# Designed miniproteins, single chains, continued (4), part 92

Each design is a single chain, and the fold is of that chain. pLDDT is the mean over its residues in the fold that is shown.

## One batch from the design tools (miniprotein)

Design m15184
Fold by ESMFold2-Fast:
Structure m15184 (fold): chain A 78 residues (1-78)
Amino acid sequence: MLSEEKVFLLAEFLQKLLEEFNLSPETLDFILELVEKAAKEASISTLKKVIEAILEALKKGITDKKKLEELVEKVLKE
């Protein structure tokens, strides 16, 4: 079970994705699965870094699933 703080971070992230980005349902589902996996394994501070990294990648137009997965894995290893 995720902590209340992690659930709040995921909810805020989802809101930003829906408001700021026109993502396909497939891409949205993939991003949510990546961040949910990170949330189960990572500290709150690391989860915040994962969320920020994904948002910055999306702002740059990076929607490639492999690149997003590699980005999350890199943040989790740091």
Scores: mean pLDDT 81

Design m15185
Fold by ESMFold2-Fast:
Structure m15185 (fold): chain A 83 residues (1-83)
Amino acid sequence: DIDERFAVIGLITAIANKDVERVLRLATELGLPELGQRLAELIKKASDEDIKKVADELWKEFERQPLTPEEALRRAIELLEKS
């Protein structure tokens, strides 16, 4: 089983690197494949600037308040949809 803290770190790192395949795999392992697919499509369409901004904001939020994997996925989707 994946540790939730490591899952969130892995998700933010995958987002920062535009690693769509890693995002999909991690989301599936967490039982959240639909959120993973939505996030993957947004990452494919996002600029490198938007990706960096989203990753930086997720790291700040993670440091201030622990994110669950589901919260991290939903927040990344929200940040990319408004970009």
Scores: mean pLDDT 84

Design m15186
Fold by ESMFold2-Fast:
Order: structure tokens, then C-alpha cells, then sequence
Structure m15186 (fold): chain A 80 residues (1-80)
């Protein structure tokens, strides 16, 4: 379902945030829209990390739009 895909997308962004040391932001991200999640994370990232997050957010958004569960699961695994 779209709800499941959106939840997985938020989990990907939250895991990325945790890998960059943003544990508090990661918890908040799970309660936000994907757009709001990316916006909040970028405030505390350096330039290199913001570029990486923007690329990740684009891939997540495409996967959600296409119903591509496999891509979202692969992205989650990348940040374990």
C-alpha cells in the first residue's frame, strides 16, 4: 500500500539521519511527511551530507511513486 511505502521512505531517511549522528532528528522524522523529514535533517547536516540526502530523497520519492517496495527495502539495508 502507499501508506506502507511512505512509512518505509521515512524509515530510510531516519536511518540515514542516525548514521550521521542525528538520533533526536531521526525520531522526529518518523512523525513527519517525507518532505518535512528531509527539510529538518538538512538543517544539521554538512554540505556533503545534504547532497547525499537530496539524492537519497529523490530515489525514495521515485520508489514510492512507482510502488517499488524492493528499492525501499534495499535502501533500508544500505543504512543498517
Amino acid sequence: SRQRLEQLGRLVVAKFARKKGLDEEAEKILQLSLFQAVSEATKKLNEEERIELNQLAAEVSRAIRRGDLETLERLLDRYN
Scores: mean pLDDT 82

Design m15187
Fold by ESMFold2-Fast:
Structure m15187 (fold): chain A 85 residues (1-85)
Amino acid sequence: SPIDKIKELAKKSLDKLETAIEEYGSKDPSAGESLKRVKKHLEEFTKELIEKLKKGEDPNKILLQMEMQVGVVDIHLAVLKLSLS
């Protein structure tokens, strides 16, 4: 279902954020706190998209919005990794 696809995308992105919080948070507490805020935002955004799907919003539009948000998270993680390398 579209809801299951959104949940799977969210889970993969949240798992990456958890790994980054563990890896970078011990070395840079400021980066760790920033990543925790990104994680909270992604959790809240995912819930909002699921509610929109339940209200009959276009699944293709909602899936695109989720894929874009996951892409933003991936860019932030890539920039952080480059900055700490």
Scores: mean pLDDT 86

Design m15188
Fold by ESMFold2-Fast:
Structure m15188 (fold): chain A 84 residues (1-84)
Amino acid sequence: LSEEMRRDYDIGLIRIMAGSAKSSGDDETYKQLREIADEVEKGGDIDLALAKARVIVSESMAKSGVPGAQDKLDKAQRELQKLE
């Protein structure tokens, strides 16, 4: 789709991740994801914002002992490193 539609979609994904964390009672993860979404809506690199959001979600899941979460965290961290 268009660049604008992709950006809006990715910001929406971060908002969905934040909402999911809030619904699960993970207030710290919700706060971090909300701040990332708010910052990227003002401008900035959407790929970097999405990569940061994925790391935060994966860290929360790994801390909670979700099966496979450590592998997701490792992949998310590698993706974030490529953007720096």
Scores: mean pLDDT 82

Design m15189
Fold by ESMFold2-Fast:
Parts: structure tokens; sequence; C-alpha cells
Structure m15189 (fold): chain A 114 residues (1-114)
């Protein structure tokens, strides 16, 4: 159940924070954002992804930025979606071709709506 997943990820955040494990904390916020997104709670997803982005680097940060863009797109906030996807494209460009292709496609979709 999504509520059980959200509770589990909140517990993981508390544990990672107590352990001072920045990578685990970032991953837990990304997972929490995904659980909120799946629950159609896009405002809570945005808050969680924003925390993940501050803690993650490389392909994990690019993934969080692409997912942040998707949450903004679902709220019809095209300007914020474009900003998030643009950063995801920049980070994915030499690291992950599938993520790069997804972020470029999503960026084009968001740009077509302004």
Amino acid sequence: ALNAAIAAYKAAIAAANAASDTAALGAAYLNLGNAYFDANNYDAAIAAYTKAISLLSGVAKATALNNLGNAYLNLNNYASAIAAYTQAVALASNTDSALLNAAQHNLAVAQANI
C-alpha cells in the first residue's frame, strides 16, 4: 500500500539522518518522492524530490530532476518542469543515454505547452 511505503521511506529518512549517511538520505527522499507521485500527491513529491536533488549527484541527481519535472508537468507548471528537465539533460548527457532521451523528450513536451 502507498501509505505503508510512505511510512517506510520516512523511517528510512530518520535512520539515514541518524547515521549521517548523505547518499542513503538522498535515495530515501527520492523513493519518498516517487511514492507521493504514485499517490498523485505532486506537492509532497516536489518537496521530497527537491530534498533528494540537494543530497544526490550524477545520474541519481539527474533521475531526481527528471522526476521533479514530471511532478511539475502534472501540475501544469511548465516553467518549473522545463527548468528541472533542462538540468536533468545537462547531467545525463555523458552518463545515461536512456535518461537523456527521456529528459529531452519530456523537455520538448513541456516547451510545446508554453
Scores: mean pLDDT 87

Design m15190
Fold by ESMFold2-Fast:
Structure m15190 (fold): chain A 97 residues (1-97)
Amino acid sequence: DKPLRKIVVVTTGGEEILAIFEHLLEAGKLSGVYRAPSKEEALKLGEEALEKGYDIVVVLETAGASGDEQRKALNEMAEKIKNAKEGELIIVDRSAP
């Protein structure tokens, strides 16, 4: 495995998803977590995080998603992080209308 990378997650998800990422942040597995009220704001915050020098930025969009779609989004995010290059913006969108 590569040395520990500075990973930021920006999410449009609810409290359950945010709580998971806050726990990972406290455990030192993430470098930052941000909540965004919209997809547009999430993308903006993600781009700003890359400019601040984070190695990998994930925009995770699960607003209105079922529990099954939220789990799929988390699994997709994990796989994309595994294969990501430094400076990469990863977008995972499983949101519902």
Scores: mean pLDDT 79

Design m15191
Fold by ESMFold2-Fast:
Structure m15191 (fold): chain A 68 residues (1-68)
Amino acid sequence: ERRKKFVELLTKKTGIEIPEDAPLDTIIDLLRYLVEKGALTFDEAKELVENSDLTEEEKQRILDALEK
């Protein structure tokens, strides 16, 4: 439900499919991995998160984690 748009954006950008009900920690770990590997830039990861259907709290937690 709440992560459907995020999953669609992630799949379109990276080809990686995750469940719509994936835990937030799984999403954080995946995005950190993709940024560290160079599959996404930090700005692309931020744009993906900000344009998603995630809550403001979830977006903030992900962005804070990516900056570390």
Scores: mean pLDDT 78

Design m15192
Fold by ESMFold2-Fast:
Structure m15192 (fold): chain A 93 residues (1-93)
Amino acid sequence: MEIELTVSPELADELSRRIAARDYKGIAELLKSESRIKTFLLILYGELARGALSEEERRELLENVLKELPKEKQEEFRRAWEEIEAMFRESLA
């Protein structure tokens, strides 16, 4: 599956660190654009796919990060989440 995202390695590394720390507010502060939201989701689903994260832990992370986002960003996050989840369901089928 080829997804082209223009994201810096520094952003990806920082997101991975905050995910590992369960720093939900810190993750939400980085999610200022659709590209950044999709990068976070791809990292999270990549960890799920390789068994580093359970489905329950993934759901908890997504719900807690969503709660830390401003209301105007929550809808953008939900749409990106639905898109990435659909793609991964197809890949695992």
Scores: mean pLDDT 76

Design m15193
Fold by ESMFold2-Fast:
Structure m15193 (fold): chain A 88 residues (1-88)
Amino acid sequence: QVQQLLQQADQLQQQSNYYQILSDSYDGLSAMSRSVARLSLESGDLKGAEQSLAVSAKMDEQSKQYQAQADQLQQQSDKLRQQAQQLS
């Protein structure tokens, strides 16, 4: 029973780590798109700036969704570890 709880906790931790990496990656893409938008504005490309800002906003939203998933999985992992500790 304790070993099964710890194995489940480890699996949830690995999934949490995966979504954390995705969140960080999309946050980086959002930042890059904002940089492209700034360069477009400086060159007078208003359409390019608008498109890059829209991409940045979508990437930021995706990053936040992955962060929420990572946080939820981490909390579930932590609860299973607490349950294992109470049984041992």
Scores: mean pLDDT 89

Design m15194
Fold by ESMFold2-Fast:
Structure m15194 (fold): chain A 82 residues (1-82)
Amino acid sequence: PLSSWATFLGLDENEIRKLNPKLSASERANKAVLAAEIAGEVARELGVKDRKVYMKALFEALKAKNEEEMREAARKTIEEAL
């Protein structure tokens, strides 16, 4: 359910909606899960365990239009924090 994934990511559903106002609720949930997976993968590859850095990468990935842009945004955000 939407409430559980928003809580899992530490994000307010209203914040997610503002970032993706044109998407349906299910599309936002799917995008958030994908962004979390990509941000987590990149953080793990770069050896970063800082939750604050991970959350920045997650938010930047959520602004992206597709998976490739999400990965690029997450990677740049994490590398800049190192």
Scores: mean pLDDT 73

Design m15195
Fold by ESMFold2-Fast:
Structure m15195 (fold): chain A 87 residues (1-87)
Amino acid sequence: SQADAYARAREVIKEIDNLIEKADQAAADSTNPTDRGILIQQVLNLQAMRKQLEELIANRAPVSEIERAIRLAESLIGQVEETIKKV
């Protein structure tokens, strides 16, 4: 349902918020310029995805658009989590 899709999108936003804090802290603590640069870029990508999800919810976007955005967000989350594990 549309309500279920929106609830799922809000849960993904919460996951993104937690991951931004972790990635931002990892970037601040990093002494490796390459790792720090990658983490900073990933934080920016997470912030952009968060904003996109919030705008889709605010505009009452169709379930299909919300679901597509969630899939893209989940892919990005996985990439950032893998980067943090390697640092």
Scores: mean pLDDT 89

Design m15196
Fold by ESMFold2-Fast:
Structure m15196 (fold): chain A 80 residues (1-80)
Amino acid sequence: SPEEILEQMEQLLEDTEKKLREMVRNKSSIEEIDRLNKEYMSRFKELAAKMPPEYVSKVVGLQLQMIGLYEQARLEIRRQ
């Protein structure tokens, strides 16, 4: 169902945030962040493709949050 797909997308966002926090703490490289982003954005897009049009605003909101997490992690690593 769309609700179950939303739950999967929200879980993917939470998993991304946890991994990025760990990577920043461990002073991972930008290359490692980029690899994680590519993998997780691919999975996110597969889930998004299954969503009906009435969910577009929620999907876009989650996508923007995910992009923001990646940009924030890159910024924090560059400041270290």
Scores: mean pLDDT 86

Design m15197
Fold by ESMFold2-Fast:
Structure m15197 (fold): chain A 74 residues (1-74)
Amino acid sequence: ALSGLEAAERLLAAAPDEPMPAEEVGRLAGLGGATVRVLLDEASRELGVDVDWHTASRAQLEAALAALRAAGIR
C-alpha cells in the first residue's frame, strides 16, 4: 500500500499546468479513486478550508502536499 505522502507526491508529479479535476489527475498518477478521495479529504481538513477539488490547479495540489507534510502524514 502507498503511504499518504507517497500518494500525494505521485498526484503532484502527474498534475498538468492547466487545472483539471483532482480525480482525473489521480487517474493519470495511477491512483485508485478511493485513495485520491481520502488524500483530498485529509488535505482539505489540514488546510482548514472547503476546497473545490473539481478544478485542481498545480498550485492547489502543491498546497495540499505541503499541508499533508506539515501534518506529519506518512
Scores: mean pLDDT 72

Design m15198
Fold by ESMFold2-Fast:
Structure m15198 (fold): chain A 63 residues (1-63)
Amino acid sequence: METKVIKNVGNKTIIDAGSKEVKVGDKFKVEGRDTPVTVVKVYEDESEVGGVLPIGTKLTLLK
């Protein structure tokens, strides 16, 4: 599954993936980075990942 960063709120990054697609603790590979990010909070239509990423950054769910 691929998604993107849609916004930043303070020190949090919001991704276009909700509760039907991800759960807390899931890890995403970040395009252009070696270190994955972890889902820390899940909503119905969006989720928070740890750290700050540029808007539009492509993310791939690690299986």
Scores: mean pLDDT 82

Design m15199
Fold by ESMFold2-Fast:
Structure m15199 (fold): chain A 69 residues (1-69)
Amino acid sequence: MEAVKKAAEFLSEHLGVPVSPLEAAKIIVRMFEDELEDSEFFKKLLEHVGLSKEELLKIAKEFVEKYGE
């Protein structure tokens, strides 16, 4: 939960629009599907959240499965 909230905060700040935790989780999953996980933007996201890309992806997938369609 905390990792997704931190990701939502990071994305809201960098995109200049409010991003919900669920929207952040969906964006993270999509970035991995689009092979953007090695981008500079994603590296900064991981630094902000304080997790590995594997841990963040796992948490994001579980969050989308539990709260999203």
Scores: mean pLDDT 78

Design m15200
Fold by ESMFold2-Fast:
Structure m15200 (fold): chain A 98 residues (1-98)
Amino acid sequence: DARREELERLMEALERIKEYAEKLLNSDDLEKQFEYLEKIFEILRELQKHYGTASSDEKIEASIEKFKKEFTLEDLKKFAERVLEEAERGLEELRAQL
């Protein structure tokens, strides 16, 4: 079932986002926190190319640059908490469709 395979791939991507968000929240190393942030945006960029029509690669790149220039450690953690909540919600919704 192509739909089931698509849902499983999306679920796998959301679980990876959740993993990196949790690693970001549990890290005290700013360099590693930015590495995890970049991994989250990399996965989001791949999902956007496959499923999204709302944002260009340029918009995601601009968001990453703004984040690096304007955001503090506290802002990074708040962002990761938000990403974690959204990923968990998405996983719950997808699991309900299986």
Scores: mean pLDDT 71

Design m15201
Fold by ESMFold2-Fast:
Structure m15201 (fold): chain A 76 residues (1-76)
Amino acid sequence: MTEEEREALEERVAEALAKEGREGALRALRELKPELPPEVQLEIEKVLLAEEMKKEGKSAEEMRKKAAELDAKAAA
């Protein structure tokens, strides 16, 4: 992706996250960049999950546990 495309994608995903939550943000990402590699998708899912959990007041330990669960799914 170009730098401008990456910046625009990040902005739109962040807006979707704020308005529609993690699932809405993931949907927006898939619609804008449906051919993203699985490893890039996983990293974005972790970031979105972390932001959602911060909004809910979850601890860093809970966030790390959820990230590990996503890694396990990607490895299986």
Scores: mean pLDDT 70

Design m15202
Fold by ESMFold2-Fast:
Structure m15202 (fold): chain A 97 residues (1-97)
Amino acid sequence: MDLAEETVRNMREAGRRLGERGGRAAAGGAGGSYRSSFGDEGGRKMAREMGLELAGEEGAKAALAAIDPESPGHKAAQYAADALRAIGDEIDAELAA
């Protein structure tokens, strides 16, 4: 493995762990203010700043789980993430064939 691939892998793993920790903190936080701040723009900003794009799908899922599920923005982001995952899975399946 070259150093670039190892660096990206480490960044993805770190982002996933940060997203998971953030998700648990939001869910177990001091009440509704945590969850509401992670809804809509707050949750998306957190995911972006934590580099969850580099963390990949698992990090994004952890961040989305921390967002208030009653928020319309949460549902839209979840649908987008699921669509991107489905496309990725189809590409991987085609390459494996």
Scores: mean pLDDT 47

Design m15203
Fold by ESMFold2-Fast:
Structure m15203 (fold): chain A 76 residues (1-76)
Amino acid sequence: HMEEEKREIEELIKELEKKLEKAKKEKKEADAKALEAMIKALKEAQKRGLSLREAVIRATAAALREIGDILDKELA
């Protein structure tokens, strides 16, 4: 059900936004960047009407890519 999945994605976004606020307060920059990437991916998936499963997959991929970019810059 598309409307039900949209609500579930919205709840995930809210939970991640709370975690992002905590990460920013604790100055955990890598965690904050990964959470921001996940939130962005979830919001984009919601706009495109994607399933919860696809939204979570895309959010996970976005977080991993962001962490990889941070590590690449840190190690360079």
Scores: mean pLDDT 80

Design m15204
Fold by ESMFold2-Fast:
Parts: sequence; C-alpha cells; structure tokens
Structure m15204 (fold): chain A 100 residues (1-100)
Amino acid sequence: SSAIKEELIKLLSESTQRLVEAVNAGDVEGGLAILRETVERLEEIRKKTEDEELKKKLDSLIQTMRAALERMETASEEERIAILIGAASELQLLVKELKE
C-alpha cells in the first residue's frame, strides 16, 4: 500500500531527526526512549502491511533496532551515543531505499 509506505517514510524520517537531535544534545535517555517508540511503531506498521518485500525490510530493521536496544543496556555513555548514531543511520538508509 502506498499509504503504508508513506506512513513508514514519515516515521523513519521523524525518528531519524529526533535521534540526531538527542545525540547532538547528549541526551542518551531521550535517545533510548525514541528508539523504543520507533521499534513499537515499526512493529505496528509491520502488522498492517501485506507486502512481502516490505515485511522483509521491516523485519530486518526491527531486528537491528532491537539488537541496538539490547546493546544499550550494558554500554558505556560513549558507546550509547555511538549506538544511537548507528540506529539513526540504519533508519535513514531505509528511507533512501523506499524513496527510490
């Protein structure tokens, strides 16, 4: 569905911007909250789509984001900022793929 794709692009773009703003502010707790919210909203979009190719892309991204959340639990402050930067980059990569 084009509507689901547009909803996904908006979520990914807004989440990327919010994560970058949190990183620039050194707001690790805010970044973690944004990442958790983003995973939950990605899973909601995943449930609404019947597009098998989009499902595969969402499953891969959700797995990557969940792995990032797990790493955050034991990471140092510096490592947490790096994890949030990595998460923002992965979201931005999917935005570029979906806009092509």
Scores: mean pLDDT 88

Design m15205
Fold by ESMFold2-Fast:
Structure m15205 (fold): chain A 80 residues (1-80)
Amino acid sequence: SSELERARERFLEEVEAKVEELAADESLTPDQIYLKAMEYAIARVRELARRYGLSPEEARELLLEASRLISEKIDELKAK
């Protein structure tokens, strides 16, 4: 499943990049950045589940990982 493994790695990189993009917008609060990044992550995980046949458990674990990454990156970038 090297294709799925690469897709998961790219997904996490895309989520991190999305947080950086959103954090560059000075008008967005940390809570708004989190919500927008999570909306992005949920849509992407749905695409991955459809394309690669992720189980509900695998999709949940990936979203939990994305949620942790988003929160950590917001704290880092916004110094909140």
Scores: mean pLDDT 85

Design m15206
Fold by ESMFold2-Fast:
Structure m15206 (fold): chain A 104 residues (1-104)
Amino acid sequence: SAIEAKKKEIEKAVEEAEKLFDEIVEFWQSKYGVDEEKAKKLAEIYLEFIKETAEVEKELLETGDEEAARKRMAEIVKESLEKLKEIVETEEFERALEAAEKEL
């Protein structure tokens, strides 16, 4: 079905994002001087966000329940931002942001 085809496309996007884990870690370490532990946490937050949003998209395709999808998406965004705040409040992340601003 068309729905099954779209679900397969979403699953492929998740698999491609998972393959980028090491590249995301290396990017934060080499370009912005983020330590390995924090770079891994940033990559983990990103991948979890992609996986959770993919599940919402697949469920929306099956149910058509836009209100449930919107509510779940809002909670996913909130949780991801809370995890990011723990990293952002560190001196190392502040230095990474300053480095990024110089390249913009």
Scores: mean pLDDT 78

Design m15207
Fold by ESMFold2-Fast:
Structure m15207 (fold): chain A 62 residues (1-62)
Amino acid sequence: SKLEEELKKLLIEQGFSEEQAESVIKGAKTSVVTAKAVIKDMKDLANEKALELLKELLESLK
């Protein structure tokens, strides 16, 4: 989806590989526990925009 593509681009800009970015998105779609872990990791990377897009993705899945 459009949100997934945007989030991938931001994660890659933060130093994630393409595979890692895809894994993060897949994990977020799988469970709330995985989503919380991903949010924590992204916060440590200091990218507020990527965190915001991830929250939007999680809302779209509920």
Scores: mean pLDDT 65

Design m15208
Fold by ESMFold2-Fast:
Structure m15208 (fold): chain A 64 residues (1-64)
Amino acid sequence: MLQAAVEAARAAVEELRRQGHPDAEAEIHDDGSVTVTVGDARATAKEPTREAVLRAGKEAARRA
């Protein structure tokens, strides 16, 4: 589970940076949830899947 969360976070951050958000970051929590930060905007994916983390990242990017 932790390995899946790490890979999902990495893939989402890489995609956001490719889209012009070089400050995109991801934080993995003990429960497997992942918070993606872009600028001052944050969004949390409760599921440690690439799709959920990427959706959270895009939501943060839209609000940044």
Scores: mean pLDDT 77

Design m15209
Fold by ESMFold2-Fast:
Structure m15209 (fold): chain A 101 residues (1-101)
Amino acid sequence: SKEDEIIKLLVVANIQDAGAQATLDISKKMVEKDPSKKDEAIKELENALKDVEETIKELENFLKENPDMPEELKKQMEKTIERLKETKKRLEEEIEKFKKL
């Protein structure tokens, strides 16, 4: 059903967000212990950034293609997109910070 499709998208988005948060935490600890690992950390952060960007695009496209979706699920998807955008910003900021090391 359409509702099942929405729930699956939200579950995947939450997993991607949690993964990106974990990558941020691990990358910070990695570079703090060994600054020579900054390039490895940047690569991991760039991979997480790409996944988050793809997930945002998928959710935004779904909203565009399904304007008649239930209001509560639409609000949940919009909130999830905004949370992922904040995670994206944090990933971009950390990548730039590491590049300046």
Scores: mean pLDDT 90

Design m15210
Fold by ESMFold2-Fast:
Structure m15210 (fold): chain A 77 residues (1-77)
Amino acid sequence: SAQEERALALMKEMLAEGLDAPERAAAIKSFEDARAFLAEFVGEEVAEATIRRLKALVASGKEVTREDVLRALAEGM
């Protein structure tokens, strides 16, 4: 969906800046890819919780903003 694509794009941008892994961040195409990538840095439990929050935002039907993605990432850590 458009909101899923938007959430993934925003997360890829933020991860490229924060983790100094731009090529790996660019390879993320799905929430499962994003979960696996995050798990390498923050552990599987925190990564799963973060992706669950992002999926809930997408499912809500609201426009996903950069601030929404930042909050989901911050609450996971």
Scores: mean pLDDT 76

Design m15211
Fold by ESMFold2-Fast:
Structure m15211 (fold): chain A 98 residues (1-98)
Amino acid sequence: MQTVEINATFTTPTPSAGPQTIHAVATLITKDGTIYTASAAPITVNAVGKRATVNATIKIDLPKEKAEAISHVAAGFSDVTSGEGFGGKATLKILPEK
């Protein structure tokens, strides 16, 4: 098994009217079409009157052959209260095998 670390970032499109709870989800697609999803714990953003940048680190354990075959990574963010969804930027790194 290898741990894949996904670093996801998102900036809110409009200034926040109050505290927001943001949930980050990452999707990994391998070259053979296998799809993996993982999420971070919800993040509270308290940036009243200004845009906020949310950074989430998401870790997932995959078989070594699947970790080496990742073809696509994407990150999505959602406001837990409103249910509004947003696309984010995602980067990944494969951590050393345990």
Scores: mean pLDDT 76

Design m15212
Fold by ESMFold2-Fast:
Structure m15212 (fold): chain A 78 residues (1-78)
Amino acid sequence: SALEEAIDRFERDVAGLEAALAAGEVSLDQAIAGLEQGLGSLDQLMKQVDPNSAVYARLQALKAELRARIAALRAEKA
């Protein structure tokens, strides 16, 4: 479905950002900004999904993972 394709693209984009960060192609600030944009994209995606669905639960889990990763990257800058 278009929704599943959007989620797959999202996961690939996050993986690409992590790879770019590991390779030194982006800064910590750029990676944090990219992940924060990702949270906004997940919020838009979640508006289109039934809150009682397994897909919504998966999106909530991805959002929690992104928030934890942003917190870890911010701690690395301190």
Scores: mean pLDDT 85

Design m15213
Fold by ESMFold2-Fast:
Order: C-alpha cells, then sequence, then structure tokens
Structure m15213 (fold): chain A 63 residues (1-63)
C-alpha cells in the first residue's frame, strides 16, 4: 500500500545517501546501490583495500 511504497522510497534514498557519503571519503571506489530483497537495499563502495557496505530495511520506516 502507499505506506510501504513510501517506506521503500525512503530506504532507497537513504542507501543512495550512504553510498555518496562513502564515495566522498573513497573517490577511487566503485559505488552501487542494490535491492537484495523486497524491503532491503544495500549501498556498497568497493576499493582496492576494502569493501564498505550499509544495509537499509524499508520496514524501519513503517515502525
Amino acid sequence: GPAREEAIRKAEELARQAMKLFQSHYPDGTGSVERVGEDTFVATVKTEKETLTFEVDARYFLL
């Protein structure tokens, strides 16, 4: 329903913001945002030395 659609939109936006923040500290890194489940987004920044991940569950915005 509309509440879930809005929660999914907020989760995706938060994941994108996390990716941009990681990229600002690791400009040589490759950034991506992936939907890994119905309600879950993962922001990833991969560098030569490490992989940074931030997971967002849209259900957080329904609580």
Scores: mean pLDDT 82

Design m15214
Fold by ESMFold2-Fast:
Structure m15214 (fold): chain A 68 residues (1-68)
Amino acid sequence: SKLEKVKELIRELARRLVPAARKTGTPLKDIADFIVSVALTKAKVLGLDLSEEEIRALVERIIKEEEE
């Protein structure tokens, strides 16, 4: 589904960028903000009517799941 494509993009970015951020001392909020921007753009291109708040909640949940 289109939503699964957005979720997979978020998972791929989280798996790559969160470990890099921890090594470089980059705030995780900045990484989350970047992933939200990319995921929101992808959702709009796919024609998904998702708010920035919904995308942010999804990004934060996926980052937490990948850390657990």
Scores: mean pLDDT 84

Design m15215
Fold by ESMFold2-Fast:
Structure m15215 (fold): chain A 120 residues (1-120)
Amino acid sequence: SAKEEEEKKEKARKVINEYYDRLQELIDKVLELAEKTKSEEEVLEFQKKLKKILLDLQNKVDELLEKNDYDGVIKAIEEGTEKIIALIKEEFPDNEEAQKLAKEIEKVRKETIAKLEEIK
């Protein structure tokens, strides 16, 4: 029913918002690491790249969620999170703290996908 689809969408929206909040907290820690280890120009370029990935991810997720395309939402989160992790690894080769943050982002992705799989 339309009501069941609306309730499902609201549950998915809550999970997605929790994902964005947790992801942003971890990204803020990566940016703090960047500020300690990189020039101001390098930090601004890194922030610009991260912001683009996040904006593209948010726009794609919002579009797919409005279409009730939960498989598409899961795929977008999977791919968007992978791009963030890849960028962190590229910017911080051999940095132990950055690798720990990347693993925490991976955990957030896995937990978010598991919750969305349960909802769909």
Scores: mean pLDDT 90

Design m15216
Fold by ESMFold2-Fast:
Structure m15216 (fold): chain A 92 residues (1-92)
Amino acid sequence: SFYEKLLKQGTEYIVNKALEEAKKELKENNEPLTEEAILKKALKIVQDLRDLAVSRAKEQNLVTDTFKLSLQQLDNAIKQLEEQLKKLKEQS
């Protein structure tokens, strides 16, 4: 469906941007660019974005369909990053 395509595309965009930002922050802080460090930082970035989105929606009393879609994209991105981190730990 169109909704499923929007959900998937938005999730992939969030994950990719969180990974890019994570690498940037780790490099700026002279922290190791390990896959585990990148995934942990990306996960925190998406979690912080989710908290901000919920806070803003609560202040503006905005529980629109577009907000619900965005929240599902953020939740799916968090789940995807958690699954990647879990798989990485299972390989060690």
Scores: mean pLDDT 84

Design m15217
Fold by ESMFold2-Fast:
Structure m15217 (fold): chain A 77 residues (1-77)
Amino acid sequence: SGEEALEAAAEVGRAVNAKDLAKAREALQRLLDIRERDPSPEVELAVQLLRAELRYAQSDPDPAVAALARELLGELE
């Protein structure tokens, strides 16, 4: 659902800021699984919001955050 997708996207963002690669990948995989089951406009919006957040985060002054954002963005795009 769109609500589940938005929560998964938010969880990816929190994990990236916490530099928790394992949690970020788990949340991203959950979002991708939701998209595969339900390719609705609401789910696509959650994916687009996450893409925007990761694109911004790849320019983060913390190189660890930036690197993690680039890695996850590659998996999402």
Scores: mean pLDDT 85

